# Ledger of designs, part 60: designed miniproteins, single chains, continued (2)

Each design is a single chain, and the fold is of that chain. pLDDT is the mean over its residues in the fold that is shown.

## One batch from the design tools (miniprotein)

Design m6200
Fold by ESMFold2-Fast:
Structure m6200 (fold): chain A 83 residues (1-83)
Amino acid sequence: SKAEELNIEGNRAYLAGDYERAIALYEEALKIDPNNAEAWYNLGLAYYAQGDYEKAIEYFEKALELDPSNLYAKKNLEKLKKE
């Protein structure tokens, strides 16, 4: 799907260190499929990489709401909320 293509392109941008591009691509994917827990998690990671911890927390919480089994989102939230 187009949402999957955008999420994959976002992942490529994230791995390249282009967090601004990754964010834009994940946000476009989420406009198409707002229930994609993995895309919310990846959006949180991209904001975390930029040092925007408030947005990282928000998006990790959304990811965990949609997929309570995401242990990486839980660990990242624990770290961010403890500090």
Scores: mean pLDDT 88

Design m6201
Fold by ESMFold2-Fast:
Structure m6201 (fold): chain A 73 residues (1-73)
Amino acid sequence: MRKKVTVKTTVTPENTARIIGTAMGLGGAALPPDAPVDEVVESIFQAGRDAVRKLDGVPEGTEVTVEVTALAA
């Protein structure tokens, strides 16, 4: 049976710094604190995918879902 890994996060102006920190922890995304929300979301998606694929013990064929929701504007 294939394992499913889901990374979900919600990006708002108030929590952007925390989300960037989390993305850096997951994949080493480097963004300035005042980066646009859309750029932060894209970076988080990429960092999340890269981090999951680098996890030790993730079997071949694992379904990876990275969901980021922007609630601003």
Scores: mean pLDDT 51

Design m6202
Fold by ESMFold2-Fast:
Structure m6202 (fold): chain A 70 residues (1-70)
Amino acid sequence: SMEDIIRMVAEVLANYGSKEHPLSVDEIVELIQRLYGKTVSRKQVSEALRVLEKRGIVGRDKNGRYYPVK
C-alpha cells in the first residue's frame, strides 16, 4: 500500500539519510529492496516523498536529493 511505502521511505531517510549525505530516489529504491525485500517503483517513492515533504518530515536539496528534517 502507499501507506507502507511512505513508512518505509521515512524510515530509510531517518536511518541512512542526512543533509551531509542526502539520498536520491534511486538510492531509496535500492535501500528498500535491500532492507525490506520489497520492490517499489521510482514513481511510488517519488509520490511518498511528496507526501513527506508536504508534512515537513523530509527536505529536498538543489540536486533533487532528500534528507530527514524530523
Scores: mean pLDDT 88

Design m6203
Fold by ESMFold2-Fast:
Structure m6203 (fold): chain A 69 residues (1-69)
Amino acid sequence: MSAEEYFNKGLEALRQGKFKEAVEYFEKALAMDPNSPLASQALFYLGQAYMTLGEIEKSVEYYKKALAL
């Protein structure tokens, strides 16, 4: 499975309100290709998912990574 496929599964999980599952998919996408054009978007969505799960410190760290690229 490609990084893009995992990223798209993460987006679908977010759409369904499955935030923990979305985190797992976005983390897999980043692990496969951290230099993908999708990497900054995946980091941003990880920030959103962790914020919704109440993991505030992780959320802030992922948002900072997304802004840094």
Scores: mean pLDDT 83

Design m6204
Fold by ESMFold2-Fast:
Formats: C-alpha cells, structure tokens, sequence
Structure m6204 (fold): chain A 92 residues (1-92)
C-alpha cells in the first residue's frame, strides 16, 4: 500500500539523514519529495494521503531535532504542494 511504502521511505530517510551536513540533508529532503511523488503516482494516492506523508516527515525531522533550515525547507515544499493542489481544484 502507499502507507506501507511511505513508512519504509521514512525509516530509510531517518537512517540516511543521521550524521549528514545541512547541505546534504537539504539534498536528501529534495530526493524524499521526488520519491514520494513517484510513490503517489504508482499507488494513485490522494492529496490527503500525500499531505499525511509530508506531515509525518516533518514530525520525524522535528523529533530528530534537525536544523531549522532543513525543517523550513520541508515546510516550504509542503506549502507549495498545498498551493498547487488548491489551484488545480479551482480549475477542475
């Protein structure tokens, strides 16, 4: 399921983010978004399921006490996702 693949992705990224520089963590954050989008397409995931995955990633990063810049980058990507889907909903 999409949720099971997201859980695996979060566990993988939690391990990969440990001991990395802020620059490397920002690159990993971008990779996470790309892989999440691929999983969403493969599983026909709803907007709500994708939002839940973003929120879980942010919660994980906050629990890991990651740098504010990395958390802010993820929050910005979530904001862009919300705005893009709000515009698409108005066009539909």
Amino acid sequence: SFEEEVEKLLEEFKKRLEGKSVEEQLELAEEFVRRLEELARRHAASVAQQLEAFNRAIAMMEEMKMDEEVVAAFQERLGEFILAHAAAAEAA
Scores: mean pLDDT 76

Design m6205
Fold by ESMFold2-Fast:
Structure m6205 (fold): chain A 80 residues (1-80)
Amino acid sequence: SERDLLIRVLERLAEKLAESHPEVAALLREAARLLREGAPQQEVFDRIGEAVRLLTPEQQAEFEALWREIEAEVREEAAR
């Protein structure tokens, strides 16, 4: 499902960012938790937005690239 895909993306992003951006990683884990608990989609996106706002514009571009890479990995694994 789309929800399960988003949860996996958020968790893997948090894992990859845990050392370099621990506060961002914590917010992404919170977003994944909210999704598992059935919180409104807006609350989930608010947490993701809060994480992104902690980053500089250059770091935001890197975050977007990493998000696309991880989403592709998760989609490929789901197709196996």
Scores: mean pLDDT 85

Design m6207
Fold by ESMFold2-Fast:
Structure m6207 (fold): chain A 63 residues (1-63)
Amino acid sequence: MSAEERVLAAAIALAQGDEATARELLATVGPERARAALDRLHAQGAISDETAARLRELIDGLE
């Protein structure tokens, strides 16, 4: 599974209110790779501004 696939799965989990699963998916990718994948997906319009902001906060929390 690619970093982009995991970030998209995290976005879906977050939309369903499952922040714990979203955090686990992002942690599996790692913060640097997750941020890069999120930035690409957001630039492509695959993720909304609101969802991208929430995912960035979760990635920042991974340390």
Scores: mean pLDDT 84

Design m6208
Fold by ESMFold2-Fast:
Structure m6208 (fold): chain A 68 residues (1-68)
Amino acid sequence: MKEISIKNFELLAEETDDPEVRKAAKEAIELLKKGMSVEEASQYFYDKLTDEQFDALIAHSLARAAAA
């Protein structure tokens, strides 16, 4: 489970051209690697995002779900 979440944050960091989003994603990855729960690391990441950045993340997740 944590590996999938780490991969999701890695893909987001690679895809984004926003340095703040990339930094937040990398910080969430480090928290996951240090044993933080997926829920806690995700909450930390979402707290760093604007409403527009959050909406873009939801759209990306829906697109991936549709492609699966």
Scores: mean pLDDT 73

Design m6209
Fold by ESMFold2-Fast:
Structure m6209 (fold): chain A 62 residues (1-62)
Amino acid sequence: SPAEEAVRRAVEAVREQAEKGLDTAITLDVSGLSPEERDRVARAATRAAQQAIDERMKKLKE
């Protein structure tokens, strides 16, 4: 579904940008989604960002 694809894309983009840089802009394509689907994408992106930041900090500590 478009919502599932948007979630996957958002998580992927968040992880890529967070790993590559500390102040990199994250692009999320939520056009055409309902408010509920946007909330789903936002929550998935937030969780992915938190996880990616934790992993990034571990790598920087090494």
Scores: mean pLDDT 69

Design m6210
Fold by ESMFold2-Fast:
Structure m6210 (fold): chain A 98 residues (1-98)
Amino acid sequence: DPHQELLDRLVSMLREAGLTDLAEELERDSLKQSSTSGILAIAGGLLNEAYAQGRITPEQYKALVKEIDKIVEEVLKDLSEKGKKNREIGRKNEEKNL
């Protein structure tokens, strides 16, 4: 599941940044989500809350947002590659009318 891969990378990023509580909240709340957009909305909300609480600087916030963007790009690229493989596997070259 690409949303699980996105989640794992975002959680790892937050833990590396020392935001362990945000990482735990992201993991917990993502159990209610079935989409990458839902996970990203949660991650964004958690980062905004940390910023509002003064736990991260504006520069750290920008760096984390940029890192999220990189993770999203990698996940989207993986989805495109999987799509190509599925197309190749699904090519049966058989005209069957039943």
Scores: mean pLDDT 71

Design m6211
Fold by ESMFold2-Fast:
Structure m6211 (fold): chain A 70 residues (1-70)
Amino acid sequence: SAAAAFSREEVRAIARGELPASVAQRAAAVQRAAEEGFLSDEELDALMDVDGDGTVDAADVERLQAALAA
């Protein structure tokens, strides 16, 4: 799965914008980070901010949930 393709360091790099990721890869990384608890709240928010506007809104959450369901 996409979640299993990343190390914890790679997930942090995605959150920091240092590693490019698709919406599906980002959604899988969010799921893994939420389950394993290895990210701070700020890092998790950055990972969930799909549009990069500095806020996590309902549209970001819907996009991530849709990607996980696919």
Scores: mean pLDDT 73

Design m6212
Fold by ESMFold2-Fast:
Structure m6212 (fold): chain A 68 residues (1-68)
Amino acid sequence: MPSKLELIERLFELGEQVQKLAEDPSTPEEVKKELQELLSQAYEALKAGDYETAARLLDELEKKIKEA
């Protein structure tokens, strides 16, 4: 199982990337919304102690960032 510290570190790192994409005018608004929703869901899962769900949501967020 992923550690809580690893998930927090990934959340902050991916959150910074989401912010950079949100500030990029070439990023479609639908993509910005999707990334923000995934980040929010990952945060809530981590807060709830559901580290497996948080890890899966962070993996999905990372894939969407690479597609943007």
Scores: mean pLDDT 81

Design m6213
Fold by ESMFold2-Fast:
Structure m6213 (fold): chain A 92 residues (1-92)
Amino acid sequence: EVEKAKKLYEIARTSTDEAELQKLLPELISYLKSKNPEVQYYAAKGLKAIAEVSTDPALLEQIRPPLEEALKSKNGGVQKAAREALEAIDAK
């Protein structure tokens, strides 16, 4: 699970294709709810990378609610990534 979360993060960090980014969303959103803090962390970083590069309003609205929920995480790395991702969405 950790290795898959890392792989999804690397794809999110390097892709600029909206269709490819859209395909990553279900697993990244699912992993953001993982009980494993390392999986949550890579999922949050992946969604942050998508929030920074995507210009698709429908995609950005799909990731907003899971990121808002991630702000409640006790993991500081997850909270920070979620906050930075939401800031990136709001800057568009």
Scores: mean pLDDT 80

Design m6215
Fold by ESMFold2-Fast:
Structure m6215 (fold): chain A 57 residues (1-57)
Amino acid sequence: SELAKALLKKYGGLSEEEVERIAELVAAGRFDEAAELLMEKMGMSRESALRAVELIA
């Protein structure tokens, strides 16, 4: 979890609040919502975002 948060912060250009929100969504199994944030903030495709979410879950 902490490593996943660090990676999101480092590579995504995400705010601390956004990193925490994504981590909470992943922990809750809300993969689509977490992927949407990654797509919007990191410019990832939906497929890449979903794979990233699954990897950090």
Scores: mean pLDDT 73

Design m6216
Fold by ESMFold2-Fast:
Order: C-alpha cells, then structure tokens, then sequence
Structure m6216 (fold): chain A 54 residues (1-54)
C-alpha cells in the first residue's frame, strides 16, 4: 500500500542515519554507542522486511 511505502522510505532513511552515526561514533572510540546505533538500524531493517511482505 501507499502508506506502507511511505513507512518503508522513512525507515530506510532512519537506517542510513543510524549507520552513519555508528561509523562516526566508532571514529571517536565510542564503541558501545556505535553498537547501539547498529542495533537500532537492524531493528528498523526488520520493520522494513515486515512491511515489504504485505
């Protein structure tokens, strides 16, 4: 549906943002923060997959 496509697009932007921030955190030696940001991106990817199955 159009609504699901909007959520997919928004979640894809959020994934990219979290992955970008995780890389920046690693560059600063903030490994725990980087792992949390990567985990957030992974959970968003799962939401994208569920929406794509509809």
Amino acid sequence: SVKDQIFINMFQISVSTNEFLAERAREKGLEDLAKELEKAAEELRKQIEELQKK
Scores: mean pLDDT 85

Design m6217
Fold by ESMFold2-Fast:
Structure m6217 (fold): chain A 75 residues (1-75)
Amino acid sequence: AERAAMEAELAAITAELRAASQRDLDDAEIAAAVARLVRGLDIRMQLGEADGRTDEVARARALRPQLLAELEAAR
């Protein structure tokens, strides 16, 4: 199911970011981690909208531009 695939991808992103937080990252690795975090927020927003979690979706929408600005500043 599409939902199960999105949940699996979100879990994988969460595990990747958790592992990354335990390492000394270079600038390219930090940029990659931020890009994965943005993807995770996109999935959380899709699942949140489907579940009627409007408060969580609004918070994710507010955070997304900040992360994109950080990613652009790192390039």
Scores: mean pLDDT 78

Design m6218
Fold by ESMFold2-Fast:
Structure m6218 (fold): chain A 70 residues (1-70)
Amino acid sequence: MEEEKKRLEEAKKLVEELMENPDDEELAERLEELYESLSEESKKELEKFIYELQAKKKGITREDMLKAAE
């Protein structure tokens, strides 16, 4: 459990770095390996984190996202 949480946290950091450097093949490959090793629940949490980062890039606020989900 603890090791999977560490992998999830590492994957989140790699996502942030990859969003800053989208052409970095080494970061993309490492993220893919970590993602494949994660459980379905951890993959879902990572996807949520990615969606939040993408929303921030598009200027979508948390309040807008909550209203859209209802």
Scores: mean pLDDT 71

Design m6219
Fold by ESMFold2-Fast:
Structure m6219 (fold): chain A 86 residues (1-86)
Amino acid sequence: SKLDLAIAKAKEHGVYIAGTDEHSLVVRIPKSQLAVPVEEIRPGMRPSEVLTGRAQPFGDFLDELGFRIAAVWSNADNVYLRLSWD
């Protein structure tokens, strides 16, 4: 499935998986691997527009699978992205 491929790619590139459901994947991203500030991340953006550095190959792969940013949130130390497809 697209979800299983995305999980495998996250693990390959050292991206932490915080959770999954039937149609989405939640990842924790270091702020250094964001191409834009958290405040500028919006639902519908492409993962490759949001991810840079070591996370860029993961973002590029998710774009190929049709994933988009569904939600974004952060705490003091971490940024979380919910990634989903239609």
Scores: mean pLDDT 86

Design m6220
Fold by ESMFold2-Fast:
Structure m6220 (fold): chain A 80 residues (1-80)
Amino acid sequence: SEALQETIELMLEIARRSEEYIREKLEKDAKELEEKYKELKKKGEELLRKGDEEGAKKAYEEAEKEKKKYEAKKKAAEDS
């Protein structure tokens, strides 16, 4: 029946929109993590210029953690 076909089409549309939502969320999360990484790298550079080697090292370690997170999210978004 036409009503059954319309129901199937609606369910497929809901599934498609769910996939798009997941992709958009992963892309947004990746962008936020990339910005965090850039901020931490800049902070590390500023600390290093001020002679705070320990503070710089900590900032760079935090930056590397954020970099790994955004690379994973970016890949997940590209693969979805």
Scores: mean pLDDT 83

Design m6221
Fold by ESMFold2-Fast:
Structure m6221 (fold): chain A 99 residues (1-99)
Amino acid sequence: SLRDKILALLDKIRAVLEKHRDLIPEDTYQELLALIDELKAAVERGDIPAAEASLDRLTQVLGRVALWAEANGDKELLEATQEMLRLVNEIRALLDEMR
């Protein structure tokens, strides 16, 4: 199902995030985990507007991390953040199909 595909992509984002936890400030890491959990809960209950709102916030936070990583020359964190943003864009396309 589209829902199962989104949940699998969220699990992939979580895995990338957990692998690179040591590169991310603890407050930002916890914010990203909370947004993933909010997005998952919204998807599971079929609340597409809430899922899109959480996805937009997740995109914004990841965008800030990417800019910070680039400014500090942290290539590993930049690549990890770009991978998470790619997965977020895949989720956005699937949410559009659920409308």
Scores: mean pLDDT 89

Design m6222
Fold by ESMFold2-Fast:
Structure m6222 (fold): chain A 91 residues (1-91)
Amino acid sequence: SMVKLKEFSASDERSVRDLAEEVQKEFGNEVPTTGVGKGKGLGVDSGSTVTLNGKDYVNLEAFAREHGIRTVKELAEYLGVDKVKVGPVRK
């Protein structure tokens, strides 16, 4: 099956939190989260795990905090990409 991707510009100054919320909105049922649920929501034990440009699975908000990344622009620079391509985990 093809992976559905959401693309974010390397010039996007939105926070990584806003990116994570948009990913949850677009892919909530497809994005694995910590705990048992409908694949949506940011509960106390929940987070989104997605592919970034088809490579690794990350909790976007926790990853950003650990690396001091504040914006999608800074995330794109860290990854060395012109666009951040975010998709769900393939089943």
Scores: mean pLDDT 59

Design m6223
Fold by ESMFold2-Fast:
Structure m6223 (fold): chain A 56 residues (1-56)
Amino acid sequence: TPRQLAVLTLLAQGKTNKEIGDILGISIRTVENHVSAIFRSLDVSSRTQAAVAAVR
């Protein structure tokens, strides 16, 4: 879950999946997996909705 929170924070800052992967030292595929898990846990369907939920 700490990795998913880090991914969510970077998404809220407008970072791309590639940039998030580079910052966290993980593959783009791993970032996509975390993004999908975040969407499910927040009950959102888009990256923009997840970012808005994170910023609140």
Scores: mean pLDDT 76

Design m6224
Fold by ESMFold2-Fast:
Structure m6224 (fold): chain A 70 residues (1-70)
Amino acid sequence: SEERKELRDELLRKIGEILRLIGDIEELERELAEETDPERRAELEARIKELEAELEKLRKEAKELDTKLK
């Protein structure tokens, strides 16, 4: 049905956002691994934590949509 298509399209958009956030987190984690300045490390850790919170929210939303499609 059209409703299922709309839910699927929304799920695919959220999956795309999740993949982008994972990539961003991985890049920041690589930067953190090479960073020796405590202040910059704290800034990177704070940004990673922020993105991880966004990722958790999107994963929950995606799981709810996936459940409705099964």
Scores: mean pLDDT 87

Design m6225
Fold by ESMFold2-Fast:
Structure m6225 (fold): chain A 75 residues (1-75)
Amino acid sequence: MKLREEAIRTAREAVKAGVEAVRRAKDIKGITEGIGLALSGIGVEFDAEKGLVPAEEALRRAEEVLKRAKELLEK
């Protein structure tokens, strides 16, 4: 249970970071990448909430999306 809750929480943070990347983007590429990361985060949140993937895999995917969104924000 805790791992799934952590995956959902991490996925939500990834969505927020992706949206922030869109808001801070200076070019079309940054906007497109930010949108893609926000949508990926939404997908991971949905998969975790519906139990479509193991909690450990959902958490791993959520952490990867969040990492990529944070890297985009540092550009």
Scores: mean pLDDT 83

Design m6226
Fold by ESMFold2-Fast:
Structure m6226 (fold): chain A 80 residues (1-80)
Amino acid sequence: SELAERARELLLKGGIALSKGNYEEAIKYFSEAVRLAKELGDKSPLLRAGLVLLGEAYKEAGNLDEAQKVYDEVKELGLQ
């Protein structure tokens, strides 16, 4: 799927930005990856991976309220 390939590319780019401490750029890439992964379905491994990485990026950026919202989405995916 082109959507899955694009989501994976965005996760890679976000991971590179996160490793460099560029948290704002990482958040943008991971947010777009999550958006595309949601189009693939709520049980997609890419959605779970994207949400986990997005939560970490928000946490590292000090945006704890947004990190908590994303972590809550991850928990709901695990319960369903």
Scores: mean pLDDT 86

Design m6227
Fold by ESMFold2-Fast:
Structure m6227 (fold): chain A 97 residues (1-97)
Amino acid sequence: SHMEERRKLLEENRKRPTVRWIAERLRFIGDLIDKIFEIERELKAQGKDTVENRLKAIDEMEKEIIDELERRGYPQELIDEVKKAFEKIKELVKKKA
């Protein structure tokens, strides 16, 4: 899967303390943020775009992604970064409401 391929790339680059390792981690988080914005677009298309529906969909996605990362044995550091990214997105959703 895409996430599994990303995990392997991050693990390989982590063994080499380089700027590239940091860049790959940031790209992974960026990809997750883009998926969260896709949820907003889909809710708007369905006429169900409310702050409550956005937060609910984001919370469900966060749980599914974190559960998958933990199941596949991703490093705790990456899991913590993903959690922080979701918290920032939820705050942006609340602020724009």
Scores: mean pLDDT 71

Design m6228
Fold by ESMFold2-Fast:
Structure m6228 (fold): chain A 70 residues (1-70)
Amino acid sequence: MSRTLYREVGAGDDLAAALREAARALTEGGVDRAVITAASPGTGEPVTYTLSLDADGRVVGDGAGPPNRP
């Protein structure tokens, strides 16, 4: 059974801090996957970031990152 960490981040919260905590849980082997949901209160849609470890022990994610990167 896969062990998944779920974390919710409100608007204006430190998303980077939540991502770092998820990365630590993954690297420590406590979980196999981390799902971070960030949503703006009232008007924003929930955005989900999925993090996992690759075979090399690198944290990889299928998430938006910075949306406006030139």
Scores: mean pLDDT 67

Design m6229
Fold by ESMFold2-Fast:
Structure m6229 (fold): chain A 73 residues (1-73)
Amino acid sequence: KTVTITVGDLTLTLPVVSPPTEEQIRALAEAFRAAFGDEVDPEAFDLAVEAALAWAAGDEERARALEAEALAL
């Protein structure tokens, strides 16, 4: 099982145990921001993190809506 964070053409896919916790997703987001923070739009990144949290919660409809919103920025 993996968690994927996509912002623009940058994609970070990391293996996690199922289901990923909110803490795990936030830790992955923090690591991504530390590595690529200057290369990503903060608003798009925050929306991508919210989408990942929605996926982890099983709310696929919300996750897809947030992902589309992030891509539209």
Scores: mean pLDDT 68

Design m6230
Fold by ESMFold2-Fast:
Structure m6230 (fold): chain A 66 residues (1-66)
Amino acid sequence: EKAVEHHRKGLEAKAAGKLEEAKKHFLEAAKEFYEAAKEAEKKGDISSYIGYRLRAIGAEIDAELL
């Protein structure tokens, strides 16, 4: 999953003290989770829609707290 990979890269960058790189990755992850949520919504997959929305919000919070 592209979004999960970006979130992981954000955490790795944060651990390495590369805060600008971490923020970029967290924001990319949030964008991709929102896109995944949109696709799940179109399919009527409410569980995945909610899950992806929560993951997107979490990634945005991670970026905000840097």
Scores: mean pLDDT 85

Design m6231
Fold by ESMFold2-Fast:
Structure m6231 (fold): chain A 64 residues (1-64)
Amino acid sequence: TREEKIEEAEKLKEEGDEYYKEGNYQKALDAYTKASDIYEELGDYKRAAEAAVKALEAAVKLVL
């Protein structure tokens, strides 16, 4: 359902935050990217963009 997808995206965003705090930027990037994709499928472009920015922040940590 839509509610199940929202819950999944929120869980992935939270997992991304935890991985980022641990310095596991690859897993943070993966989690944030999946969360962004789900929010985009739901038409929640604001939350999708927020997750995408977090994914970009994790990606920057991997190369810089």
Scores: mean pLDDT 86

Design m6232
Fold by ESMFold2-Fast:
Structure m6232 (fold): chain A 61 residues (1-61)
Amino acid sequence: SKVIERLEELLDENKDDPEKSIKLASALYAEELGLSVKETEEKFGKEVAELVAKVRKETGE
């Protein structure tokens, strides 16, 4: 998935930012589970859901 590849890239770029890394790891996990944006918000919170939605839009998914 292009979304997974992009999230992995962002996670590597933000490896020295613990707060951002946790959010990116949560977004990656949600995408691997095939969760919708709404399901991601319910399970991981609004900020993680917004991150997933943004990356999906950027990758054309």
Scores: mean pLDDT 82

Design m6233
Fold by ESMFold2-Fast:
Structure m6233 (fold): chain A 58 residues (1-58)
Amino acid sequence: SELERLKKEAIEKIKNAKDYGELGLVLQEFARRMREELGLSTEEIAKIAIKLVNEAFK
């Protein structure tokens, strides 16, 4: 699915973020894409973002 592709891309970019500032920019970009491309709500996006960060730092 498109969501699964975006999640995989997001995890890779989160893993490669150099600092918390770059991490914030990555999260903002994927939040924007999830809203615009998939029509997800802000609450749904926030829940996904938390899961992506946890998955990236396993």
Scores: mean pLDDT 81

Design m6234
Fold by ESMFold2-Fast:
Structure m6234 (fold): chain A 62 residues (1-62)
Amino acid sequence: MEELRKKAEEHYERARKAIESGDIDAAVQHTVEAARYYFEAGEEEKALEIARDLGEQILKVR
């Protein structure tokens, strides 16, 4: 599922940029989308890892 991985990576990058800009709503949205796409691609461990990592980063910003 290469397409799903690319979408996950795109949302992961957008989540990181949103965290850097302090846009919490966008950061949460893109984190959820990235995790969902990784999960759908069969990358369940990766989905949980990025959700936890980005979630922690979001909490540290606010």
Scores: mean pLDDT 80

Design m6235
Fold by ESMFold2-Fast:
Structure m6235 (fold): chain A 63 residues (1-63)
Amino acid sequence: SLNAEAERVRKEAEEHRALSDKYDELAQKSTGKEKKEFERKGAIHYAVAGILEAAADVLEQLA
């Protein structure tokens, strides 16, 4: 069902939020190029989580 798919997508979004938080933590403990690399990875996971949450909202509205 669309509701079941939305739940799976939301769980995947939560995993990406957790990864974003983890990379932000690593960035705080790093300097220079390594810090910027962790910041980029964190930003990517943050963006993906937002997209997945928006997709789940659409799926729930269509259910």
Scores: mean pLDDT 90

Design m6236
Fold by ESMFold2-Fast:
Structure m6236 (fold): chain A 119 residues (1-119)
Amino acid sequence: RSLDPSHAEKLAAKGELKKAAESYYDVGNIYFGEGNYELAIKYYQRAIELDPTYVRAYRNLGKVYFKQGNYEKAIEYYEKALALNPNSARAYLNLAEAYEKQGDLKKAEEYEKKAKEIE
């Protein structure tokens, strides 16, 4: 495991797309943890470019936009994560929180209920 983007670039060049996506996702997590949202978005986007089914990268893109106060984009990426994994209680909870921040308390309650149904 490497937290350097150059490792992910080498994996992608070799056609190891899933490993490259995971490496970019790990780099995105480091920048997100440091509050560098611009670089976090960049590396999560690269992860989904290499593996469009990488649910965790869509969820974390949603979380970055949520931290920036862009709840519309947060909802968009959480919905994409949910479309790829409809049994994700985490994606429903993320949607509930984003809708609550927009003032849509009814949608927030509906998504919280769906999260509880998955267990």
Scores: mean pLDDT 86

